# Designed miniproteins, single chains, continued (3), part 14

Each design is a single chain, and the fold is of that chain. pLDDT is the mean over its residues in the fold that is shown.

## One batch from the design tools (miniprotein)

Design m8457
Fold by ESMFold2-Fast:
Order: sequence, then C-alpha cells, then structure tokens
Structure m8457 (fold): chain A 87 residues (1-87)
Amino acid sequence: MDEDIEAAVKALIDAGVSEELAEEFGEAARRLAEVAARVPLEEAVAINDRVVEEYKPKFLAAKTPDEKLRVLTEMARETARRLEAAA
C-alpha cells in the first residue's frame, strides 16, 4: 500500500501537479488506508460509495488536474473521517 501511494504521488508530480498538493493527497490516502483497515470491508465500501456520489458533481466541475486532485483529497479525508466514526 505505501509503495502504491508513493508511486501515485510521484506520478502526479511528474505529470505537473503541484508537489504540495500531491503530498497532501498522499497523506490523505495513507490515513484513509489506516482507518479502513479497522472497519469491515462491506461497510468501508458503502461509506466510500456515498462519499463518491456526494462529491461526483464537484469532481466533474473541476477543470484542471490540480482541481481534480483537490477534490480527490477532500473525498479521501471525508471517507477516512466517516470510517473513524464507524470503527
């Protein structure tokens, strides 16, 4: 998981995304992975699906890779927050 997140952060930076924003996403993704491990898979998937539906309009309205990554970071943080409440 850590290697996958590190690779994703590097790929985003290499693609021209802001280093600060890519690292912020990596931090959010690592936190999400940590809290998800403490919740049943079925519940984690259900919570993630709800967050995706709530954020879908904002993600689709985003025009640049940086804006899309900000939305993905917000989604990861919100999913982690809900999973922490469920654990």
Scores: mean pLDDT 81

Design m8458
Fold by ESMFold2-Fast:
Structure m8458 (fold): chain A 75 residues (1-75)
Amino acid sequence: SAFQREVERLLAEAVEAARAGDFERMLALGREVIELARKHNASEEEIEQLENALLGIYTRGLEGRPIDLEALLAS
């Protein structure tokens, strides 16, 4: 769906921001992802999955560790 593609795009941009050390942009993109999900009536479980993925992007970015978005979304 267009919604799923937009979420994927925003998460990919958040990964790029985290890799660049731009955590202000990463957190702003994270807020946009959660707001978009709520707008589209995502379940609480779906929102928690997105929040967990965003936390994974943030923590791995801070530690300079590899960020595998596909693996984070599967967790």
Scores: mean pLDDT 86

Design m8459
Fold by ESMFold2-Fast:
Structure m8459 (fold): chain A 74 residues (1-74)
Amino acid sequence: SLGPEITQKTTQEIVDYIIKKENLAPGNYTILYRIENNEVVLEKVEPSTLQLAPGEYKTTRIAPNTFLVQVNKE
């Protein structure tokens, strides 16, 4: 495919990469990221009031290359 290589990664792999890079503590987070020039660009990470199960995540595509993820980091 002619798409960026980063688009072949699962949402979980991308979220795990962001969590590790940002050194996030266990807890519920809202993560906003976009994919640009085959790179993950982190727009925002903040604590989430939405309580998910441990290890659970919910992904919403808000633009062609922009994703909102709610995650409970174990």
Scores: mean pLDDT 76

Design m8460
Fold by ESMFold2-Fast:
Structure m8460 (fold): chain A 70 residues (1-70)
Amino acid sequence: SMMAALEKAREEGKRIEKELLEELKKFNPDVKVVVLPVSPETLLAVVTVGDKVIVIVGPAEEILPKVLEA
């Protein structure tokens, strides 16, 4: 079901959002993270760290490493 796949992607996004928040707060307390599903296979991550804005679109497994490289 497309709806079930999207809900699973949303839950996966919330997990990544929490993990990113915990990792980035170690470096800067001024962190905001939003991860939303664009499709069942693709997430959109918007991360702010101080005055820096990072936007990443891709599969769940690529979000955390790409944010940490930015």
Scores: mean pLDDT 82

Design m8461
Fold by ESMFold2-Fast:
Structure m8461 (fold): chain A 74 residues (1-74)
Amino acid sequence: SSQERLAKLQEKEEAILEALKKEGIKTEEELLDFISKVTGDESLREIYYRNLKEVNKEDILYLLEKIEEAVLKL
């Protein structure tokens, strides 16, 4: 559920903030590169940029799942 997803993210909040600070992430591109590195998925950047032009629901859900995967691996 969305509530369980939020609870997991909140439990990882301090680890996320420390990882972002340690990696020096300040831009969307740097964030995407970090998520791609952690998840091993090099397609995330292309998916993100194509959705800035035209939003696809399945792509957005996939990006959210990869963000969650990266957070859980911290």
Scores: mean pLDDT 74

Design m8462
Fold by ESMFold2-Fast:
Structure m8462 (fold): chain A 80 residues (1-80)
Amino acid sequence: MKKKVYVIIRGSPETTDEEVEEAAEGVIDGRGALAYIKESPEGPLRTVLAGEDSEKILPQAEKDTENVRKRRAEREAAAA
């Protein structure tokens, strides 16, 4: 089974952590995809498809996806 990997590039000082997290949740939710959050001091928030089962970024995308899901679960638990 091949997983689609999306790269979310955090640029600009104006881009908030909440915006990056929301973008990552939007990518993985309902798509069965992995989100890789790439820190970049340049440009606006961008989402780019990196490919299916990309060997270079798949391990980091899996970690980032798990972290996003964990943070979401913690926020939902706190709101319940």
Scores: mean pLDDT 74

Design m8463
Fold by ESMFold2-Fast:
Structure m8463 (fold): chain A 104 residues (1-104)
Amino acid sequence: LVDEAARVEYWIALSETNDKVAREAAQKARDTLNEYLSKLEELKKDPEIEKFIREKATEVANAPLSEQQKKIDEAAKELSEKTGIDPETARNIISIEAVRIRRA
């Protein structure tokens, strides 16, 4: 998947180290992830938006690596237009949901 999702997973993995600097960086990544997860759950209260996010995230999860970035960008733009959220936040939400689908 996209670098943002991979970077978040990397920082979460570092939280298991005994290195203080790595633990602090991992905590910031976890806080950022929790903010996006909270926003995702808020958006899922609308059934149409929940369906849209699931369908687009599934498309991203199943896409070839060369097409993943384009599909994330397209999905994020549409999500931003539907909900009024910031495009970067929309992009991160789609990426997080796609990672969840891929790992299931």
Scores: mean pLDDT 75

Design m8464
Fold by ESMFold2-Fast:
Structure m8464 (fold): chain A 65 residues (1-65)
Amino acid sequence: MVVEVTLLDEEGKVVGHATSTSSTITVKNLGPSGKYTLVVTVDGVTTTEEVELEEGEELTVTYEE
């Protein structure tokens, strides 16, 4: 299992990225406080979520499959 997380700002710029081979992954917001698009790819399947994060905030995501 491979989990990849990319955090995109409103202009589509990458402000955070992480990869993991476990069911748990943590990504840090390197941009300012605001709204971001969280792009999650698990074993080649991509989903997107809208999130609101503070500057330097770490988001931890857990997947079972």
Scores: mean pLDDT 78

Design m8465
Fold by ESMFold2-Fast:
Structure m8465 (fold): chain A 74 residues (1-74)
Amino acid sequence: SHMEQAENEILRLMLEIAEAVARREPEARIRALGRQLADLMRKHNVPESSQESVVAALGEVVPEALLAEIRALL
């Protein structure tokens, strides 16, 4: 379904962001992935409550400053 596909794509991007952070990849890479995630959530009209859940999950691994930048794109 459309919803299942969107959830799967969001999960993949979240995992890719977590992996990039764990590998200490450049902030520019993490920002680019964050922009892709925000764009994906906008395209699929993800509910605000689900967006907050995604941001909360990312907050466990992403530095606060970068997380704030991603949140501002929503």
Scores: mean pLDDT 84

Design m8466
Fold by ESMFold2-Fast:
Structure m8466 (fold): chain A 73 residues (1-73)
Amino acid sequence: SIEELREEAKEQLEIIEKSRDGTVAEALPHYVKGLEAFLAGDYQTATDYLRKALSIASSPLAERILEAAEKEA
């Protein structure tokens, strides 16, 4: 459900903010902005940033969130 994806996105943002363990530095800023937009309910902006992130590095969570954002946009 979208509520479950919102919790996963929130947890992922907390992990990124806390750990600094970003393996793919080029994709990470787009991914973070996409997650923040998704949590804010700005699905069009989330879609745009997640597409940019996914063009640089694959992420199963980003793909799931992108699909959900596209359905809501």
Scores: mean pLDDT 76

Design m8467
Fold by ESMFold2-Fast:
Structure m8467 (fold): chain A 80 residues (1-80)
Amino acid sequence: KEELKKKMDEAFDEIVAETLRIIQLTIEINDLRRRMKTADPETRSELEKKIAELEKQRDAHVARADELEGEYNKLLEEYK
C-alpha cells in the first residue's frame, strides 16, 4: 500500500500541475478575447492567432490531465 500511495501522490501532483497550467492558459485566453471586443481588424487577427495557439496548448494540458486522472483512478481502486 505504501508504494501505491507514492504513485498516487505523484499522479495527483502532476494532475494539480496540469490543472494550474490549464487555469493560467484559460485566464490568458479570456483576457485576449476581451481585448478582441474593442480591437481594430488587424489587431483582432493577431489576437485570434494568439488565442488559437494558447487553446492548442490548453488542449494538450487537458489531454494530459485526463490521462493522469485515469491513472490516478486505477491506483485509487487498488488502494481502496
Scores: mean pLDDT 84

Design m8468
Fold by ESMFold2-Fast:
Structure m8468 (fold): chain A 65 residues (1-65)
Amino acid sequence: SARLEELQARLLGIRREYRRRGDHELAHRISRVVADGDLEDLERVLEAHEKGEEATREELDRIIA
């Protein structure tokens, strides 16, 4: 539970950044992953975010059918 909460908090930080720059689509996709994804899904998105925006989009697409 503590690990899940930590990962969710980090993803919500990324969502805030997307919202601030006006990328509401990416922000919404983060919200879906936080709601529907498991622990491993959240970790993969965070790892992808460190590699860049394109990698983040690809990982979100993999998780969100």
Scores: mean pLDDT 83

Design m8469
Fold by ESMFold2-Fast:
Structure m8469 (fold): chain A 90 residues (1-90)
Amino acid sequence: DPELEKLLEEFGEEIRKELEKKKHLSEEEKEELLKFIMDYIREVIERTPDWTKGLLEAHLKVIIEILRNSRSAEEFKELLLESSPLPPKK
């Protein structure tokens, strides 16, 4: 889906900008978090057959808010998983 890929690309850029504001994170940690978030959102979309642009945008805003309020990469991952409506797959 070209529209979905475009939304994911735009979201990735927004997350990258938020990560750049996190001066306490290393560049390696920022790249690991970006990959983790992108892998997570793709999994959520794949497991949500009735996804809509509005639902996706609302979920993306929650992820950004969690990222802004997280003090470490580990805390962010824990908060993101706790906020997930779906159990993680292996």
Scores: mean pLDDT 72

Design m8470
Fold by ESMFold2-Fast:
Structure m8470 (fold): chain A 113 residues (1-113)
Amino acid sequence: SSSSLKQLKELVEKAVKALKELIAQTDDPEVIKQATISMLRYTALLVEAELTGDIKKAAEELAKDIETLIEFLKKQLEKFKKEGDEKMSKVLEESIKKFEELLEEIKSFIKKV
């Protein structure tokens, strides 16, 4: 429905905003690269949903991609903690929390579609 598409768009916009905020707070090339790829993928999922009308499939793919991003960020967090980079550790902890909260919103949305 148009309402479900609007809700998916709002979830994608929240994800893209969180990725842009992460990119702005880091100079780490691997984090910037992965965040940029994720931003492009999430935008592509929204376009696919608009073209196909398959909102549930797009939301399920978004959830899976965010789970993969969270795993990546957790591995980077372990690395920065081991290196004693307190600034990057804090940035990644805050980013992980935002994506975990967004993932729960997406999972709740999937149950309603």
Scores: mean pLDDT 90

Design m8471
Fold by ESMFold2-Fast:
Structure m8471 (fold): chain A 92 residues (1-92)
Amino acid sequence: GREERRRRLEEARRRLEEASRIANELLALVDAGASTDEIADFAREHGLSPETVEAVRAAPDPETAVGHALDELVRRVEEDQLLLDQHRIELA
């Protein structure tokens, strides 16, 4: 129903805001000199996939590690943005 659709859009918006916050914190960790293990622990704590967490731990450097974490966040953002765009089309 209409209310269920509104809740799904509110959830998508919240996930977009959360992904942006996580991305900014990941970049701040690299700037602060965090290790790949610290970046992996942060990614795990914030609900990134086990596959992404393993890729982060296996990365040769913290910049590459953050790149793997950001790739998953970008995929999440793209999926949530599609939900928001779908709603806009339904209103037209």
Scores: mean pLDDT 78

Design m8472
Fold by ESMFold2-Fast:
Structure m8472 (fold): chain A 89 residues (1-89)
Amino acid sequence: KIVTERLEALGEVEGDLVTASFSVPADTLSISYTVEVDGELVPMQIVKREFEGDVLHVTGRIESSEEVREKVRARKEPLKVTLTVQRLA
């Protein structure tokens, strides 16, 4: 059976790129990365992922309208990000 888990973190914004760090299960099959903008979940394309010990560093590019990207670029504070993990259970 496939189990879906959601991991939350604060993401650092640089232009249209958002980077965050997560502890992910070793049996992870797939991941998807989203950012929360004004209460809405916006999908991101994962452009970089690196393991550093037991921590996964994920960088996503916002896959949405220019209006949403401008809202993200205007933020000075870190944004809430969610890594959705699918694994076998």
Scores: mean pLDDT 77

Design m8473
Fold by ESMFold2-Fast:
Structure m8473 (fold): chain A 96 residues (1-96)
Amino acid sequence: MIHTGLAGISILRTAQNAARSGTGMVIIVTPSLSTPQGLQQILQAGRLMGQQRPLGITIQVDSGVSDDSIQRLRQIADQIRQDYGLDSIVRRTNMT
C-alpha cells in the first residue's frame, strides 16, 4: 500500500510505515507543507526509506505551491536519489 503524508500525519511516520510495509510513498505537498520544516521532513523521509529498501517516493504538488518551492522539492528529490539511492520524482496534481 502507498502511504501519503498529509496535515495531521507526520511525513516521517508515513515514511516509517511505508518502509516497514515494503511499499513506495506519495507525499502530497500543499502550500502549508512547502515550509522549510516541511521540505526537511521530505528529505528525512527519503533517508529513512533509502536505508530500508530502494523504494520510490512521489512528491505530488498541489495548486498554490510556489515555483521556488517546486524547485526546492526537485532539488530534494535529486538529493534523495544521489545520497540514498531512492527513486524520487516531483509531479503536479493537474499534470499528466
Scores: mean pLDDT 68

Design m8474
Fold by ESMFold2-Fast:
Structure m8474 (fold): chain A 96 residues (1-96)
Amino acid sequence: EEAADTKEISEEKRKEIREAAEKVIKESGAEVLEVKTLVLDLEEGIKYLEELEKNREPEVGYAVIVKDGKIYITEAVATDGETAQAVALLKALEIQ
């Protein structure tokens, strides 16, 4: 609650993000090629994120959630990077 990085997004803000992401996906016309969620322990998740930062691809979107001592990483691949990021965010919102 005290740290911004650990504070939950309000219900109103979650709805706003969801609606914005759904609009991007609907209006983009882009093709969603892959969506996956990885569940990793904190140490493994940190290593995975370090590798993602080194090898970031423009058509890949991802979001990270820490819940119950585990790291959840949602990855999406689409023909457009903005759509890929929107899909990853929607999947991440389903975990919390």
Scores: mean pLDDT 72

Design m8475
Fold by ESMFold2-Fast:
Structure m8475 (fold): chain A 93 residues (1-93)
Amino acid sequence: MRELIREVLREVMGEHYEKLLPEGLSEELLIRFLSYMVENKLSIEEVKKLSPKELAERIPGINEKEAKILVEMLKDPIYSAAINAILLALKER
């Protein structure tokens, strides 16, 4: 899963995608989040309905502070669109 997600991140966001991540978001945190969404067939719109506390309770290995960073990222239309493109690409594999 992790290598597949990294491959798709490079395809959608470019070779140096780690430089495009929002402040406070690690690559590892993003990979955990994307893995959870793929495994549970969740859409961005479904995740946007969750509070940071609810998201932290659902995703193993993230805390509420990390979940808040993810929720704030999804409120940005540019990051939201990029994550949607990544999830679509992952579903085709």
Scores: mean pLDDT 78

Design m8476
Fold by ESMFold2-Fast:
Structure m8476 (fold): chain A 81 residues (1-81)
Amino acid sequence: MIETKNFKVEVVYGEAKLEKISDDEVKVTATSDAVLRVIPKKPGKLKITFENRGITFEVDVKKPFLLELNKGDTVTLKYIP
């Protein structure tokens, strides 16, 4: 588990490396197929970037959600106020 000011990230299945980049940003490297639980501490937006796939999207967050990763995925999660 890793914690920022605005959200937490837990690995609930599989294996991934979690790195805190800043008070609002986490980098995840999936070393196996994995499932993350992302837990917002307050409502806002998360910018999710799959660096290895060149995909970026923003999601409105107010409750915990699951994020599925494939082995080798590198994902950046950034909270936007």
Scores: mean pLDDT 86

Design m8477
Fold by ESMFold2-Fast:
Structure m8477 (fold): chain A 61 residues (1-61)
Amino acid sequence: LPSEEQARRGAEQAAALGRAGDDGGAYAAKMHLGISLGGDPEAAARAALEGDAERALEAAK
């Protein structure tokens, strides 16, 4: 499992892509993070598309 710091950076990067309108990139990056952390990748991807890094990180756990 990635460290909390690595997971937080991944979630912020995915959310930044979502805010920039790169929905496909944000979704793919967040799905990968969610699977790696063992959480809910779909919920994490949706939060990232909404630009919410903290909610995306929580869903990915």
Scores: mean pLDDT 65

Design m8478
Fold by ESMFold2-Fast:
Structure m8478 (fold): chain A 70 residues (1-70)
Amino acid sequence: SKKEEVDEWIEITKKLVKDALEKGAPKELIAENLEDEKELLIKEYGPKFTKEELEYFKKAMEEIIEEVRK
């Protein structure tokens, strides 16, 4: 399902963030790249998601970005 695909994208994103932080990438650069990725994915796949799936994805990405900036 699309929700399972979204959950997989979220988990992959979390893993990539952890790996980037462990390699010493700047938090703000990671956060900016995540904002860009979020916008690109919404533009590309947004029309194929339900409203609920899209809101779920946006919220999850925003929470990851907020956590990175702490």
Scores: mean pLDDT 80

Design m8479
Fold by ESMFold2-Fast:
Formats: sequence, structure tokens, C-alpha cells
Structure m8479 (fold): chain A 93 residues (1-93)
Amino acid sequence: MEPLKKLAELLVEAAKRSPRVRETVQAAIDALDSGNEKEAADLLLGAITEAIRDVPELAEEIKKYSDELFKNSTDPRKALVEVLKLVKELLEK
């Protein structure tokens, strides 16, 4: 849970600083809410890439926790969906 939570917190912060990241994260949440987990995971991957480009101050930490998520996950799509659920919870507060 720790790497997933850290990545979610970093993506929420990136969304506050980049309108593009915010729009892609919202699209990912909308896909998740419509039951399309595959599209939601793909959109969250896009948001991670955008966050690295648009928010260089967070890029190294985003890369670190993204790498840890993919290296330690047997199902990257499920891991991305879990990160997105945490992002949604953090944005609702």
C-alpha cells in the first residue's frame, strides 16, 4: 500500500499544478466510475507521463514510485486502478 499511496499523493499534487494532468486524472476517474477499468488504467498511465513532463519538481519521486509499482506488481492494470481509487478518495477531501 505505501508505494500506491505515495504515487496517489504525488499525482494529486501534480493535478493541482498542471491543468493537463488534472483533466487526464478526471477522465481516468470518469472511466473508473463507468466500470471501464482498462481505459481508467490507460488514462492514469497517461497522467503519470504528463505529471513527469509538466511538474519537473515531482518527476523523480513519481518515477521512483511508478517503477516500484510496476516492478513489484503481478498485474500492473490492477495496481493502477488501486492508485486511481486512492487519487479519487484524496480529491474528494
Scores: mean pLDDT 84

Design m8480
Fold by ESMFold2-Fast:
Structure m8480 (fold): chain A 78 residues (1-78)
Amino acid sequence: ILYSDEEIEKMFKEIDTDGDGTVKISDLVNFIISRHPFLRRPDLRKQLEQLLKSYDKDGDGTLDLDEFKELVRSKEFR
């Protein structure tokens, strides 16, 4: 599945409800699982959490738009 830049930005905005320019990893996990129900398995959810944390360069539990675009363009979402 290929996403346009506009679709990626809209997805980010849906998760970033306050428009602060960052999304919490926990909120992102829940959003992804809601779009991809097969990922709600405990083992797959754990792997998803670990993957998302690897994109969190600062370890603060949030991703900015650039990190989110990198994630969405990875093999996990393409």
Scores: mean pLDDT 70

Design m8481
Fold by ESMFold2-Fast:
Structure m8481 (fold): chain A 74 residues (1-74)
Amino acid sequence: VPDSIASSTGSQIKSLDDQATKVRDDGRTTVDSMRAAGSSPADIQKVMDDTDAQVAALRAQADALGDHGSSLIS
């Protein structure tokens, strides 16, 4: 296993997954705060949609890095 390439790619994938988890958790906290503050359902839905889109984008980046890394080292 090429340690430098596999380790670097793995660290990037883990970082993206950690970011996705944080975005999801932060988004949930924001939505809960908005509900407590009496924000409109439309504003809450927008935050949920934006959070889901960011999580999906981060996961797609992680998947792309994994696919490219696999094609390079396998």
Scores: mean pLDDT 76

Design m8482
Fold by ESMFold2-Fast:
Structure m8482 (fold): chain A 86 residues (1-86)
Amino acid sequence: SEVEKLKEQALEAIKKGEEAAKKGDMKAAKDYFLEAVDYATQLYVLGALEEAKEVLEELAKAAEKAGFENMAKSAREAVEVLKKEM
């Protein structure tokens, strides 16, 4: 399904972002994490709230480990908004 493909692409983007951050490529890490945000937004528009939530939870953990504190905070806040709509 489109939902399954978007979730897989989002999780792969998060993984690539973590790998880029470990190598010190913070620009590439940020770009990959923003790509994951775009996929989570597409999941939300499709009504796939649980899948969007799961992607944002994984993004928050990855962004926090990479030192992107504001991105991690924004992802956690988005998760709380989604929980209220579920």
Scores: mean pLDDT 90

Design m8483
Fold by ESMFold2-Fast:
Structure m8483 (fold): chain A 92 residues (1-92)
Amino acid sequence: SPSEQELVAFWDKVIEYFKSLNVPKEIIETLEKIKEAIAAGDYKTAYRYFLEFVYLLQKYAPEFLESLGIDPDAPPIVTLPLLATKFTIMFS
């Protein structure tokens, strides 16, 4: 499994990318919470914040999801694994 430090570095890349897109501050703050939870080894909390992040993307940036071939109207629990796969391709 990747180290917590490697996972934190991955989420730093995600945060930098979304900062470049001028998304609402709430999205960046939620990404920072995912990173903090991973650094603490709290994967249950990280998953909860990732689900919240998906919800915020559907609300404020549905066109971003559409650009990845993801249905912005799908339930967040369906969208999360699809988005995780896309992020792994983009940031690994």
Scores: mean pLDDT 86

Design m8484
Fold by ESMFold2-Fast:
Structure m8484 (fold): chain A 65 residues (1-65)
Amino acid sequence: HMAREEMERLLAEELARAEAALDTIAREEIELGRLMALGAMHPDDPELLARGREAAARAAALNAA
């Protein structure tokens, strides 16, 4: 049985890391959104389309959580 204080400390550390990761994800999502918009303007560019799909997948995962 883990001591409550130890569990709370571990959770606080995990939350701090999650917050930092969320900030990074938000910035990356903005950049991927730009690439998705460019892919819509250049639909025959497979690389831009692939990046657009990645942005959509990330947005769906975050919204599903």
Scores: mean pLDDT 67

Design m8485
Fold by ESMFold2-Fast:
Structure m8485 (fold): chain A 90 residues (1-90)
Amino acid sequence: MERQKEAARELAEKTTEAMAEALKEDPEVAKQVRELGENLLKNIDDPKKTAEALGGLGKLAEEHPKAKEVLEAASEGVFSLVQGALSAVS
């Protein structure tokens, strides 16, 4: 449980920073990404608030192709992490 939360937090931090960096030419959008990332990190133990923050990031990614690429790369990282954990148990 603790390792899963820590990995999710690190992934959320890196993804949010990378998305904000990719969108730095649009300060208002970069600010929205950072605000959503802060909400995600503050509420990482709250599944409803986490889902809302992720939904907001997903909408921004749909409007901005560079942000979508960052989010897709992050999802591959999550898949690899889950696969590694399963291999360690079995």
Scores: mean pLDDT 67

Design m8486
Fold by ESMFold2-Fast:
Structure m8486 (fold): chain A 80 residues (1-80)
Amino acid sequence: SAEQEEIANRIILKTARDLVDAMDAAESLEELRQRIDEIVKNAKEEMKKAGLSEELIKDTLKRIDVLAENFLRLFEAERA
């Protein structure tokens, strides 16, 4: 539903902010990976608690995963 999509979008925006903060705070690639894992886990739990459909959770997690991979690649490039 439109209401569920709005909730998913708010969770994506919060997750994006958390990912930016993690990238800025992390001192190593290993630390960044650990921080991202917790952020993604928390986002999934928040979506489940909000009552989002399994399909919408799956699609939203795919979007978050792409975002997280882009931050990991950027972090590696800056530290190389």
Scores: mean pLDDT 87

Design m8487
Fold by ESMFold2-Fast:
Structure m8487 (fold): chain A 79 residues (1-79)
Amino acid sequence: MSFEEVLEGLVRAAEEGDEEGIERAVRWLRENAAKLRDRKEEIEEAFNRAAEIYGRQGKEEKALKILGLGSAVLREIDR
């Protein structure tokens, strides 16, 4: 699975309400964190987009959870 497919999958999972798809994308990003130091902006944009999708649906708690997951992924890349 490519990095681009993972980010597309994350956004699509948010649009579809697919929590397993979100978990799968987060897991892949964490497992590949050491290779993603130059891709942090794209990751942040994808998680912000996913959070906006949930926010527009009135799902504020899910939006905050997505932002928290994105922050966790970015922290793991910085290690």
Scores: mean pLDDT 85

Design m8488
Fold by ESMFold2-Fast:
Structure m8488 (fold): chain A 91 residues (1-91)
Amino acid sequence: SSSVENLRELIKELIEAIKNKAPESVLEKLILEIETEVGVIYIEYAVSGDKSPLEEAKKLLEELLEEAKKLLPSDHPIVKRIEELLKEVKA
């Protein structure tokens, strides 16, 4: 779905922002946009009953968490927010 592709692009932007040591305000904006897109995917699932985009989003978030943990401390707010998103998509 377009929402999954939007999520994929936002994840790429967040990882590049972390690698480039972008300001905290940029990282906060990107994680908020990721959280918003995951919410859209959840609403699409609720309306359609099609779980495939939600399962793909879960895989993307698992990959994001692995990459973020390589770049940031495990107690970093961004890492914690990704972990919380993963809990929300575990159905």
Scores: mean pLDDT 86

Design m8489
Fold by ESMFold2-Fast:
Structure m8489 (fold): chain A 108 residues (1-108)
Amino acid sequence: MEVKKEAIERVREAAERLLKKINDPELQKLVKELLEKTIELIENTPDEQRVLEFTETVVQILELLGELVEKKEYETAKELLKRAIEAVEEGDLGRLEAVLLQGVVELL
């Protein structure tokens, strides 16, 4: 499906942009793990709307994490990444959206 190909490409591009900003090896590992788990979820999800909702939320989290990294808030970025990975592994969109909201609050 075209939708899945475009979704995977968007997540890869967002993750690659974030990785260019990161020198911390643990943070790099967590970003790569989120990317791998998100691709797995996209490939195994038959519902296109669900694929789009997860893709958009993960992309927004990756962009927000870029801002936290620029502010040198590495521990906060690691905690949000770990929670996002768990939400994606569990297929829990509501939990993933809660991670995005928490990240927005951390930037205030």
Scores: mean pLDDT 87

Design m8490
Fold by ESMFold2-Fast:
Structure m8490 (fold): chain A 75 residues (1-75)
Amino acid sequence: MTREDLVAAIRAALEADREGVVERWEKGLETAIKNGQLTPEEVELARELIEAIRRGDAEGALEALLRLVELREKR
């Protein structure tokens, strides 16, 4: 799977139901913040991800998601 394949998949998902994706991620972020599960850097990246999704920016969404996943890896 290439980076382009992932961007295309994200774009297709956002075109199907962008508002639903945004709503789910915003609710998840609020819950995680309330429970103290995220660092300030993770919160910033999660907000960047949601904003990219809201704009329909599939490449920006993938970039923010990859950075967030990297920060959350316990290694």
Scores: mean pLDDT 75

Design m8491
Fold by ESMFold2-Fast:
Structure m8491 (fold): chain A 66 residues (1-66)
Amino acid sequence: DEIREKLREAIENGDVATAVELSKQLSDEEIAEFIEYAAKLGKDDVALALYLASGKDLKITPVPLP
C-alpha cells in the first residue's frame, strides 16, 4: 500500500524513474491499474514506461525497425 501510494505520487509528478522502480514490487495486475491511472492523467511517458517495465513485448507507441 505504501508502494502504491508512492507510485501514484510519482505518476502525478511525471517521475518516470521512480515509477518504474516502484512498479518492480507490484503484480502485473497492479501495474496495469497504474498504467491506466497514468494515461487518464495524461502522463503518457510514465504510462509507457510502466507498460515496458511490465515485461510486455508490445509498445504503446509504434517503433519502426531501422
Scores: mean pLDDT 72

